# Designed miniproteins, single chains, continued (2), part 74

Each design is a single chain, and the fold is of that chain. pLDDT is the mean over its residues in the fold that is shown.

## One batch from the design tools (miniprotein)

Design m6571
Fold by ESMFold2-Fast:
Structure m6571 (fold): chain A 70 residues (1-70)
Amino acid sequence: SERIEEIVKLFEDSVKDMIEEAKKLTPEQKEKLIDYFKKAADEVLSRLDEETRKALQPIVDKALEELKKI
């Protein structure tokens, strides 16, 4: 449980930093970042155990939603 909580926090912090940096990108660079993030997140989540995947999936979904709003 504690280990998953630490992973979740690190991932949330990394995602927040990514979104802030994305605000500085051109529309073309942002589109490429969104595509890359979707592919990378899907690949990583597919390799994780069910408990960790369930904890990270909502963070990924929220990050994608926020990136699309920029």
Scores: mean pLDDT 82

Design m6572
Fold by ESMFold2-Fast:
Structure m6572 (fold): chain A 80 residues (1-80)
Amino acid sequence: MKRLVSAEELKEAIEKETGAEVLGTSLPDGARVIDYEIFVKDDYIGITLTTDDGTGSIAVKAEPSKAEEIEKLVRELLEK
């Protein structure tokens, strides 16, 4: 079974490993992340999370060039 992570664990990992500021997190209460999609906006990088109880999101204040680093980190966290 793949490792499931909480919004708080993802926020802490992103801030620790990339130094980027997490602007906000939203996950359904008690849900576990099972998949993700990364999208780049003008002033932030967003992560849409598929959970066992709906959809969540994380917003990160980072330049677009940070998207690959964030994607790699999220993938590593979800694949363990």
Scores: mean pLDDT 72

Design m6573
Fold by ESMFold2-Fast:
Structure m6573 (fold): chain A 71 residues (1-71)
Amino acid sequence: SEIDELLEEIRRILREGGASEEEIEAILKAIRDGDFDRAERLLVRLYLQGKISVEQANRIGKLIREIEKLM
């Protein structure tokens, strides 16, 4: 599905940044559940830990907006 393709792109970006598989799955689950506030809090935490750049965070934010339009 288009949602699964967008989630896989988010997984790729998070993994490249150095997020753990547990952190990645927590974010992807929050997005799948429509809990965008939780997804945002988890992304902010990764950014503050230096595990994603501002460019990666912005790209993920755009992908989440596209998923939200499909839900």
Scores: mean pLDDT 89

Design m6574
Fold by ESMFold2-Fast:
Structure m6574 (fold): chain A 75 residues (1-75)
Amino acid sequence: ELEELEKKLESLDEDERVEFIDEVLKKAIKEGNWELLEFAMRQHGKILVEVEGLNMEDVEKAIEEVLKKMKEEKE
């Protein structure tokens, strides 16, 4: 499933990728799918690094913190 999502993202332009990632992120949060959430957040983080010039290490740390917090809330 994640491999199919990655393939779809590769076929989309930048604006379409942002929209698709947002939909995947919302679905992951709604379903409590941590694997899908991590995938969506990493793809979003790649865009932030490329567009905003953020440090990838900082992005990965933020993703890890959000995932940990969400897992704790769902238990």
Scores: mean pLDDT 72

Design m6575
Fold by ESMFold2-Fast:
Structure m6575 (fold): chain A 75 residues (1-75)
Amino acid sequence: APSAAASGAAGAQEAAKLAGEPGKASVGRDGNIVVSGGVAPAGETPREGILGGAEAARKGGLDKAAELAREFAEK
């Protein structure tokens, strides 16, 4: 469900903040996660790449929620 995915994405972002990982796990231009030199696009990738792609997709859902909140704040 998209609601559950959004909650998970928020937790993942906060976990990264708590760890203070500058450049350890970066989201690429297309929403891919780059970790230790491994780029995992969310599409056609092997098992290891799929894990990174799934996390990027979850974070994308959070980005949409942030945009909606911004519209409410600007109004």
Scores: mean pLDDT 49

Design m6576
Fold by ESMFold2-Fast:
Structure m6576 (fold): chain A 92 residues (1-92)
Amino acid sequence: MKELREQLQSIIESLKELLEKVTNEETKKNLTEAIEHLENALKSDDKNEIIENLRKSIESLMKALKATTDKKVILELIGQILRLIGILFELE
């Protein structure tokens, strides 16, 4: 549980830093939605609510990925998506 919270906080911090670097409005919107879902996961004590928020965050990050052409943003998004998928496997 502590490790999960630390991993989610790390991902949120990385996405917030990425949000400051992106200029595309659609990418910003989807990053903001992904961050909100992860923050909701951190506030929840229910495993099913955590899983659902992680899935919604991944969906928003996939939309952000589709909207961007910046190679550095693409690589960072792929990295965070893979981290979240790893967390989902540990929870299921």
Scores: mean pLDDT 86

Design m6577
Fold by ESMFold2-Fast:
Order: C-alpha cells, then sequence, then structure tokens
Structure m6577 (fold): chain A 87 residues (1-87)
C-alpha cells in the first residue's frame, strides 16, 4: 500500500518534470491552465511522499527527496517567469 502509493507519486513527479523540460525546450506547447493543473498534481504527490516517508525504504526516501528538490527548483524558475509576466 504505502510502497505502491509512493511509486505512483514518484511517477507523477517524474512525468511533470519531464513535461516541463520538454515545454522549456520548445518540443511541446501546453496551455498555462494545463501546466498549473500538472503542478498542483505534482505538489499533491510531494505531500503524499512526505506523509508516507516513515513507511518507505531508505532508497525510496532518497529518490523521493532528489525528485522533490528537482521539482522545487523548476517551480522556483516558473514562479520567477510568472512574476515577470505579471509585472
Amino acid sequence: AAEQQAQQAIAVIQQTIETLRRIGRGEIQVPLSTVEQMLQQAQAAIATLQQLRPELSEDLIQKAEQLEAELQKLLALIEEQRRAALA
């Protein structure tokens, strides 16, 4: 149960990161509303991983932390871009 939920959450985060990178490279075009929905899903997945952390193996915890850090870095870049667009 916990392991399966963690693996699903990790998959959501990985897919979000890959999609955002493809958008950044100009490989695909996605509406801003869709990007916002994907980010909300990824943030929910991070919250799930944080709640499940005591039940996870050390390897899964390390992988989750790495992906969380990577996504947070991308979110910071998106927030900077959003503030620039609104200014």
Scores: mean pLDDT 78

Design m6578
Fold by ESMFold2-Fast:
Structure m6578 (fold): chain A 85 residues (1-85)
Amino acid sequence: SELEEKMASLSPEKQATVTLYALLLKIQDPSISDEEAYERALKILETNDVSEQTALENFLLALLREARKQGRTLTMEDLRELAAG
């Protein structure tokens, strides 16, 4: 698929960022598909949408603070579980 080809063409660092953004978007809106979340994350990076990037980074910080208050470390596996429901 075009999405898979785009992901494969990215550096490992950019792939990690897209994956993180896609998971955060899906946590915010569970009604979107995994494909839609990844497409939106890619668009945010490709268009260098600073406002959307800042919003997702602030959302991640809020999740990290909440986990810390509960005596937990938030991992990528935790984000995947939250995104899956």
Scores: mean pLDDT 85

Design m6579
Fold by ESMFold2-Fast:
Structure m6579 (fold): chain A 82 residues (1-82)
Amino acid sequence: VEALKAEARAAHAAGDEERTEELLLELVRAGHVDEAWALADELGAPARWKGRLEVEATIDEGLELIERGVDAAIEENKKRKE
């Protein structure tokens, strides 16, 4: 967690917004939603970053239900395109 936070701060300091956003999303995917949100606030992230983090957090928190739904949709699409 601390390593990802340090990398995000370093990327932001270097002006690499794309890398900073990727690292914030990695924190969310690793289950550190609150820390990713706090870091986005610390770095002065635009509303766009916060929106993406919120969507990713919802996906991660609902992984059991979302994964079931997504797997079903993917399987149906494959069968329809066969």
Scores: mean pLDDT 66

Design m6580
Fold by ESMFold2-Fast:
Structure m6580 (fold): chain A 88 residues (1-88)
Amino acid sequence: EPSREEKIAAVLERLRQEIAALTDPAEKAAAELLLRMQIEAAEALRNSSEAEIEALQEEFLARLEAAIPGLPADLAAQVRAELAASRA
């Protein structure tokens, strides 16, 4: 089973690939903002105690949900799937 860091890296890599496939500049900008938010959250988690991780994860999920309206349909669906999986 891959580590938490490896799983995060795989998600970020997939997101980068999806962004590279976008041709609309506005959708690309929104998706790039989402990618930056995910990178920032991953860095925060690396430097946090286990007790802080749950609170940081909740904050991160709330920020992802707020970003959905600006995303292309495929990325919006992926983010919704991540939110559903994380809250289950």
Scores: mean pLDDT 71

Design m6581
Fold by ESMFold2-Fast:
Structure m6581 (fold): chain A 80 residues (1-80)
Amino acid sequence: MVEEMVRALREAGAPEEVLERVAKSEEEAKEVAIELALQAAIARHGREAVEAAIAEWRAREEELDEEGKRVLAHWEAALA
């Protein structure tokens, strides 16, 4: 759970201060993980491709579960 998230973030090169926050608070861990996943996607595919993917997922929002809808909303707000 949180320990697996901390490990993934460490492998991605996250600062130790971020890792400590994630390990201390499960709620902050989820929020940080969502933000870092967005930044990783942008680094991998470019912002334009990520924006297009978000728009496609938004068009198919009815097919997403609650977690998927939450992630989509967070990413869309971050790019607005």
Scores: mean pLDDT 69

Design m6582
Fold by ESMFold2-Fast:
Structure m6582 (fold): chain A 70 residues (1-70)
Amino acid sequence: SHISEAFDELAKENPDIDKIVELLLKAHNGDVEKARATFLKIAGVKSEEELASLPEPFNTYATKVYKKLK
């Protein structure tokens, strides 16, 4: 699934942020709100603010993905 592929990409040492964004949007037929909600679930957090408190370097990558979901 696009969601599984996005999660696998995010787990890489040098994740392709644009690819993750594209996969999340494709999984939800371009629905930004649903893509954002799914991404927070993958990251295990409830809000954008909580992404910044995740362990490095994941917090940096996750924040970049979330900000590009629009």
Scores: mean pLDDT 83

Design m6583
Fold by ESMFold2-Fast:
Structure m6583 (fold): chain A 57 residues (1-57)
Amino acid sequence: GARAAAEAAKRAGGAAAGTAVWQEAHLGDSAMRRALERAVELGAASEEELRAAIDAL
């Protein structure tokens, strides 16, 4: 879910990156996809791992 993506981004890019991903994840489907893409770009986790976490929400 959004929390998992934000936690992953926080580990990779710090607290600010986690907050940005968390905020985007709350804006709907397009924001969820953007949050996943950002977390992968930051090297926090694989796309498959974050997609599974979001789908489990």
Scores: mean pLDDT 60

Design m6584
Fold by ESMFold2-Fast:
Structure m6584 (fold): chain A 85 residues (1-85)
Amino acid sequence: SQERRDFEIALLEKLLELVDRAKAEGRPVTPDELMAAIDEVEKEFGRELTEQERKARRAWVETMASLPLDELRAYLERQLEGLRR
């Protein structure tokens, strides 16, 4: 749906902002920082994740935070490009 697509685009844009900030500061991103971004976008869209969905998202952000920042940025950018088509 368009609403789901808009949510996913906003989320990826927010995550890219965090990665770009971390790169500018010469520091890694944390899973908690990435989860905070997910929480912000949920509030903006008036959407609440179930406990099960939140657990899945936590595992996803832990995987993302383990990547080198350049690889994480490239991953997020590719995901965003796919959604914009």
Scores: mean pLDDT 83

Design m6585
Fold by ESMFold2-Fast:
Structure m6585 (fold): chain A 74 residues (1-74)
Amino acid sequence: SDEMELTKMTFRFTALLVEAEVRLKQGDKESAEKSLKEAEELLEEMKKKYGEKYPDLIKKLEKQVEEMRKLLEE
């Protein structure tokens, strides 16, 4: 179902953001950047498939990416 596929993509997205945060805390900015870029690419796929049906979820995930990007650029 769409709900199951979206749930799996959301879990993968969250795992990528968690990895980015962990790598950044370890001082590995390069690995953090790689994980964040993968999360950004996954978000673009989610937005294309589910942006119309679940706009509030997509906006929430976009905000999480923006906050993580700010941490990486500080």
Scores: mean pLDDT 88

Design m6586
Fold by ESMFold2-Fast:
Structure m6586 (fold): chain A 68 residues (1-68)
Amino acid sequence: MAREEIERILEELKSLAEKTKDPKLKNYINQTIEALERFAERAHQLGRDEEALRYAKKVLESIKKKIE
């Protein structure tokens, strides 16, 4: 389900933050996780889990590109 996939993406983002040695990038990833968690919760209340999942996937791709 979309919510379960969002939780997986959040865990992957947390793992990336823990592996990141750059304190500025780590802080950015952690702030992004908090924002995404709040967005996903609100989207769930509105029945828009699929939109939240699409956004979460784009966020994960963007952060992976910054780490590389």
Scores: mean pLDDT 83

Design m6587
Fold by ESMFold2-Fast:
Structure m6587 (fold): chain A 86 residues (1-86)
Amino acid sequence: MEERLERMRELIRELTRAALAGDVERVRRLGEELVRLAGTFSPELAEEVRAAVETVIEGVESGNVAKLVGGIIALVGVLIDAELLA
């Protein structure tokens, strides 16, 4: 359980760095791994991650800082939900 939460934290950190660097392909790749990991907790959590990652990608692609920040905040919310499910 702890190892999955630690991996989720690391994926969110790396995804945030990639997003701030404008690296959409890395965000997509890390997002796919994060969706798979979240799915091991619940299907609902996987869907929350997918929506948050899509918001981050839209923010990066459009240069919309509010969308990018909103997506990252949503991913932090997912991490809190995952910790409560663990």
Scores: mean pLDDT 84

Design m6588
Fold by ESMFold2-Fast:
Structure m6588 (fold): chain A 77 residues (1-77)
Amino acid sequence: GGPLVVVEVRTPPAPDRAEGERLARRAAHEALRDLGATPVAEDVSVEADGTAVATVLGVTPDGTTVLVVARAPVAPP
């Protein structure tokens, strides 16, 4: 296999969990696109504190595996 790159992304706080999930998913896919990676697997979950977490796995044309973990906290702070 090729190299593994792990990317952590944190979004601004979301007003609610549903918006947090949308923001986390969007941020993860934007990070993959910026790295030239194609998504191959996606998981979205919500932590006990309401933070949405999108975990997206992608691959680049050169064989690099990219794992993006995007977190969107819920307001209030």
Scores: mean pLDDT 83

Design m6589
Fold by ESMFold2-Fast:
Structure m6589 (fold): chain A 86 residues (1-86)
Amino acid sequence: TLSQIQSLASQIQDQQLQQQVIQLSQDTIQRVNNSTSVDQVSDITRDTIRRIRQLISQSSPSDIPYVQQIGRIIVTYISRQQRRMQ
């Protein structure tokens, strides 16, 4: 998952955006892996979606597809972890 995100992020032209996307991905994965309840995962999901939306709003048109794809990968990862807790 993180390797896929890093590969996609490398295609982002804005270097600051690239670093922000990688950092968000690492932080989200760590928070989800350290969560002990479904409620904690729901809070992480909401925060992550909000942050992805913020990054998209700051992205150039050429970078938007990569940020969106990374966002989908992160949300899918969260969903898989949440399913394993239920």
Scores: mean pLDDT 82

Design m6590
Fold by ESMFold2-Fast:
Structure m6590 (fold): chain A 63 residues (1-63)
Amino acid sequence: MREEVDRAIEELRELAEKAKDNPKLASQAKGIADGVRLLAERVSPEVALETARRAVEKIKYQL
């Protein structure tokens, strides 16, 4: 679970780099990556992973 959360966070960071021409989207991706780490620590890894996966899909759609 922790490794899956780490991979999802890394994917969000990579999407932020790809969104270089959309600063708002890049900022959202980075913010969500940080939020996902906090969710994994404070709430649950499952909630964090689900949140990250939904965010990845949404950001990919906007690219």
Scores: mean pLDDT 79

Design m6591
Fold by ESMFold2-Fast:
Formats: structure tokens, sequence, C-alpha cells
Structure m6591 (fold): chain A 63 residues (1-63)
């Protein structure tokens, strides 16, 4: 479940990174960092479960 979702996210990121330019990799890294900041703040404030946190993180990264 959680491990499976994390594995899918990791593989998706790995595949995306493989075909990116250095500039695109930096942009992706910045998006992930910002998504983690937003999802993390919400998870702490709303008491999200680990699964809810991961779903929110995926949603934020894909924006």
Amino acid sequence: SLGEEMRKLAEKIKEEIKNLTPEQRQALADRIRQAMDRAGERAIKEGLTPEEYLRLLLEEVEK
C-alpha cells in the first residue's frame, strides 16, 4: 500500500529525471520541494494519515 505508492512515485520521478535537461531537473526539484512544504504544513495542521499525506504530495507535484 504505502510502500507500493512510494515505489510508484519513485519510479515515475526516476523515469522523468532520466530524460530531463539540467535546467528541467532543477525546475522539477524546486516543484517537489515546494509540494513537500505545502503538503507537510497541511499534514501537520490537519493531522493527515501517511496515506493521505502521500496522495496530497502526489497531487501537488503533478500540478
Scores: mean pLDDT 74

Design m6592
Fold by ESMFold2-Fast:
Structure m6592 (fold): chain A 76 residues (1-76)
Amino acid sequence: SEPIELSEEQREAIREAVREFLAENPLSPDGERLLLELAEAKRIDLEAAREFLAQVVGEETAERAVRLIEEAIRRA
């Protein structure tokens, strides 16, 4: 998949979505840091992000997080 270049509105939507996800799904400090770093990224490859995140938080949690980010991008 190709990286998506994010607008500031899309990055704000991702930051809000990640904040809500972390409130409902407490993660390890490393998992939380990774999600917060993704929220500050200027570009995102959703497939690569899912694979990388899965190694830290597990596949199911990574898929849910990336789906939420994808939905935030589409709404913005």
Scores: mean pLDDT 82

Design m6593
Fold by ESMFold2-Fast:
Structure m6593 (fold): chain A 82 residues (1-82)
Amino acid sequence: GSFRELVERVIEEALRLGEEALRAKEAGDEERLRELLFELEILEGLLGILLGVAKLIGDEETAELAREGLREIERLRAEVEG
């Protein structure tokens, strides 16, 4: 797949983990919530690296996609943590 497709898949997986974390929070499953938030943190880190790579190679469209994805993930994480 393209580099953009990789970034899209990372964003999709991170958002899926965030939605599962919301469900774990609603269910009172503290252990599952911690596991999901840890996995989400790893994918946020990876997306940050991919943003850096996009900027380095001059792929501004994929860089903007990664920035938008990070903002959406941060918003979802704040909802889970609040």
Scores: mean pLDDT 89

Design m6594
Fold by ESMFold2-Fast:
Structure m6594 (fold): chain A 63 residues (1-63)
Amino acid sequence: SGEEQLKEEIEKKQQMVQKQVQMILEMSEAERNRDLSDDERLQLARELGEKYGISQDQLDSLV
């Protein structure tokens, strides 16, 4: 049914949001512990984006 399919899509998006939160926490930890430059932050964001399956456009919106 269409309603069940929609609920599954919402659940998938919730999982994606959880991954984005984990990525942000890892970036925040790195900034506090390693005092990253802007270039290093961008590089880390790209690497974590690949790890969590976040696109470059989404990464640019987080920086």
Scores: mean pLDDT 73

Design m6595
Fold by ESMFold2-Fast:
Structure m6595 (fold): chain A 69 residues (1-69)
Amino acid sequence: EDALVDEMVARIERLVDALKKAGFSKEEIEKAVDFAVRHYVAQHPDLSPEAVERLRERAREIVEKKIKE
């Protein structure tokens, strides 16, 4: 479970970096990340509610950190 969450987080980090480098706005990056998280959760119904919440929290932290820098 944690290994799967870590892999999804790594994919989100790569997505944010790619979109930021391509010049997308904060709002566009947030929408893309939200879509990716929803897609990952839908593909992994065995994830606990706690794991889903950790994924969402870590995704938000990545967007905030990378966009502020």
Scores: mean pLDDT 80

Design m6596
Fold by ESMFold2-Fast:
Structure m6596 (fold): chain A 94 residues (1-94)
Amino acid sequence: SMMDEYEKLKERLLANTRTLLAVLDEYAATSSPAAVAVVLAHALAEWRRLVEELRKKLPEEWVKDLLRAMAEEARSAGTPLGERLAAELERLAE
């Protein structure tokens, strides 16, 4: 069902959010701020494309719920990159 597909998608995107943050935090420990900014910009561009595809398939309220859940997951990491990623996800939910 659409609800079952949504729950699976939400679980996968929350897991992807955690993985992205872990990779970015590790990369930030060994790279310049400029290099980190480039990787983050690329990830955000890919997420914007994903959000547009999701908006074609899911109700807007479900997309907003998904983006808010991902933002909360990012913020829960307690890192500066987590806060930045959460803010960008919240902007996409507007």
Scores: mean pLDDT 81

Design m6597
Fold by ESMFold2-Fast:
Structure m6597 (fold): chain A 90 residues (1-90)
Amino acid sequence: SEVAEAAFRAVADAAEQALALLEAGDYEKAREFGRELVAQAEAIKEELISLGVPEEEAERIAELVRRVGEAAIAGDAEELRRIAEEARRL
């Protein structure tokens, strides 16, 4: 699915953006970015399903979005690297 492929790329990009903020020492900006991602994860899932992405895949993408957000809030650079690699392989 072209939509699912774009969504996985967007997850990888978000993880890399959060990682860059942490590496720059912009912890408050990383936390704000992470809070926004966590808040939007459910809406992203619903939108993906409406665009024809299978429910299981949409849930996986939404869970990756939540994980990026939570890792950014926690300052967990290692988790952000893992998520970026996972999303790029999908």
Scores: mean pLDDT 89

Design m6598
Fold by ESMFold2-Fast:
Structure m6598 (fold): chain A 67 residues (1-67)
Amino acid sequence: DEIEAIVDDIIANHLSHLPELRQEEIRRDLREYLTRHPDADLEAIIALGENVSIELGVEELREVVLG
């Protein structure tokens, strides 16, 4: 599953330090968004997570994904 792989990658690289409940909340939101928007710019979303601090990366990704 491409969506699940992308979500797993983001969690593992940027969100693994967060509490499990918080990780699951963000994982669910990302999975739902990507499922509804399969043509979303996933490279831009991933790049945002890679180029900011972990805390800012979480907020930036959530802002881009959820609006």
Scores: mean pLDDT 60

Design m6599
Fold by ESMFold2-Fast:
Structure m6599 (fold): chain A 72 residues (1-72)
Amino acid sequence: MRAEQEKRAAELNAKALEEGKKLAEEMRAAGASDEEILAKLGELMVAAAREIAALLPPEEAAEVLAALAAYE
């Protein structure tokens, strides 16, 4: 079951990266500033990290959340 959770976490991470790439391109095409793009990408990354943490065992979830907290 853990291998399935790791697979889902990897899929969520890949999806977040692809969505972030598209979002950045769309925002640039709309004339958004680099700061606006980074702010939106940051929101997406935080949301993805929290979703991934929810799928991981407690020990690994704690590592993800600790890494996220380091950016606060």
Scores: mean pLDDT 73

Design m6600
Fold by ESMFold2-Fast:
Structure m6600 (fold): chain A 91 residues (1-91)
Amino acid sequence: SMEEARKYLELGNEYAKNGDYEKAIEYYNKAIEIYKKLVEEGDLSAVPYLAESYENLGKLYNSIGDKEKAKEYFKKSTDIIASNLSKIVFP
């Protein structure tokens, strides 16, 4: 459900903007779970959104001072793009 994951990503962004980091983390993780499943099932259109969700979660952890988690999620974002680059850019 790409639509459901998009709504969760949007909610995560709204809560992060408003400083509700606990809810932002919850909704980003809900979006990640759906996008990750879609990518595993071969829906590569979900890859940019999965990467965005990881990057946004990384930015959030960075903003609250959790530098180790920030690094981890930024790496997850770059890794998912790198792993799928040939399928997205050079199909």
Scores: mean pLDDT 84

Design m6601
Fold by ESMFold2-Fast:
Structure m6601 (fold): chain A 73 residues (1-73)
Amino acid sequence: YVEELEKLRKEAVEKGAPEEMIRHLDQAIEAVKKGDYETAIEHLSRAARIARDVFPEIAEKLEELSKKLQEKL
């Protein structure tokens, strides 16, 4: 999950995503590294919400990762 999130973060930065979206991705990555999947899901949901208006493809991938993390709870 961390590698997939870091890849999506890199794509978002390269495409000029809003700073607020990048901050939520950073917080989600750190939460996953700590095993805090509940906090990670919250931040991924917020990042996906911001992404829906700007990068629908990234939003879809973030929502998919959130669903996979939810299965671990």
Scores: mean pLDDT 83

Design m6602
Fold by ESMFold2-Fast:
Structure m6602 (fold): chain A 90 residues (1-90)
Amino acid sequence: STEQLFSQIDALLDQISTLVPKDLADELRAAKDELKDAIKNKDYISITKVSMRFMGLLTEIYLLAKKQKNSELQALVDQLSKQLSAALKS
């Protein structure tokens, strides 16, 4: 279900939030909340725009993780990307 997928996304965001600056963590949480609302409202234009922003943030964090040689953060971002893709297809 969409609710179960977002529960898994929330758990991954909580873990990522311990490994990234607060401002990036806050932006990720805001993008997640906006995406959840857009999906609930069947607003596919907003789903597309917010998904692009969310993916942009994940790319930025992935590059940060590679620069820091943080394999844990890289794995968490990869898993979050997979959960996001699953949520968008449901």
Scores: mean pLDDT 83

Design m6603
Fold by ESMFold2-Fast:
Structure m6603 (fold): chain A 71 residues (1-71)
Amino acid sequence: SLDALQDEVFEEMLEEAIKEGIIELDEEERERLRETFLSEARASMAAFASEESLLEALKKREELKKKLLEE
């Protein structure tokens, strides 16, 4: 399903960022960031569920990731 695919992509990108040292998180912080990221991403995906713009949804996700890192 689309929702499952989007969750999988987001988790993969989050893990890549952690692996590359972009995000230095312990287990607790990683889980919190993941949950916040995925819940926010799901809310955003409701607006981009159409063929409108997968790229735009991806850009919003990157903006959200940066915001979460600072918050």
Scores: mean pLDDT 60

Design m6604
Fold by ESMFold2-Fast:
Structure m6604 (fold): chain A 78 residues (1-78)
Amino acid sequence: NIEELVRQFVDALFNADTIKANQYLEGLAKLLKSHGLTPAQVLETMNEILKIAQNAPSRDEAIEKSTKLVEEAIEKAK
């Protein structure tokens, strides 16, 4: 589901785990594309998640904000 993929991606970013981060990035990109996002919208969404992870005061807040962002991006694509 969306929250689980976001959680795994954000966790990988916080742990500087490049292999896992790339794996979950691919999973999220596929999910977003399956919901009708263009490549540009996928890149924009991923960039916003990276900014959230960089600036959030905690891992849990980064996950919550990123999950909401992904859900909103999917809703706007419909």
Scores: mean pLDDT 83

Design m6605
Fold by ESMFold2-Fast:
Structure m6605 (fold): chain A 102 residues (1-102)
Amino acid sequence: EEDVARLSDRLVEAWKRGAPPEEFERLAQEAVEAMKKHADNPELAARYASLWAAAKQLAFIARGLEDVEAETRVEEKDGKLTITLQLRVNGQVVAEETLTLE
């Protein structure tokens, strides 16, 4: 049901109105579920991975952290998509999550 553009718009609007970190965590989870639903479409899964990174970055910033960077890496191995999210604060890795799609 969720279009990439609609989720992106919701993320931007949440940031503009100063939404709490919990709202960004919920949007990040919606992006993860969308990636799982679209495991057969690598290009679409990668777009949702970018929204997952953006939502996680904004959640950290909303918690009062500065110099937050979020990066996703999408790899295809043996017919499976592996998406890795890395979060850095002041250049230091503070979180790394890996999602393998069927």
Scores: mean pLDDT 83

Design m6606
Fold by ESMFold2-Fast:
Structure m6606 (fold): chain A 64 residues (1-64)
Amino acid sequence: MKVGDIVEALKDVPEVPGVVLGLKKGEKVTVLRILTEDGSLVLVENEKGERGLVGSDALRVLEE
C-alpha cells in the first residue's frame, strides 16, 4: 500500500467523528498518507471528499 493507491474496505468500519472515516464493506477510498512506521494506520479520502484515518488491516489495494 502506498500514497495514491485506491483501496477497498474488506469490512464495515464504524465512524469516529474527527478521527476515523466510516466505511462500508466494498467502499473504495484513496490513500493520502501513511501515518505509522509499520504502515498500520493510513489517512484516506472517500468519493465525497471526506477524510479520515483507517486501519490498513481493513483495506486491500486494488490491482488491475
Scores: mean pLDDT 77

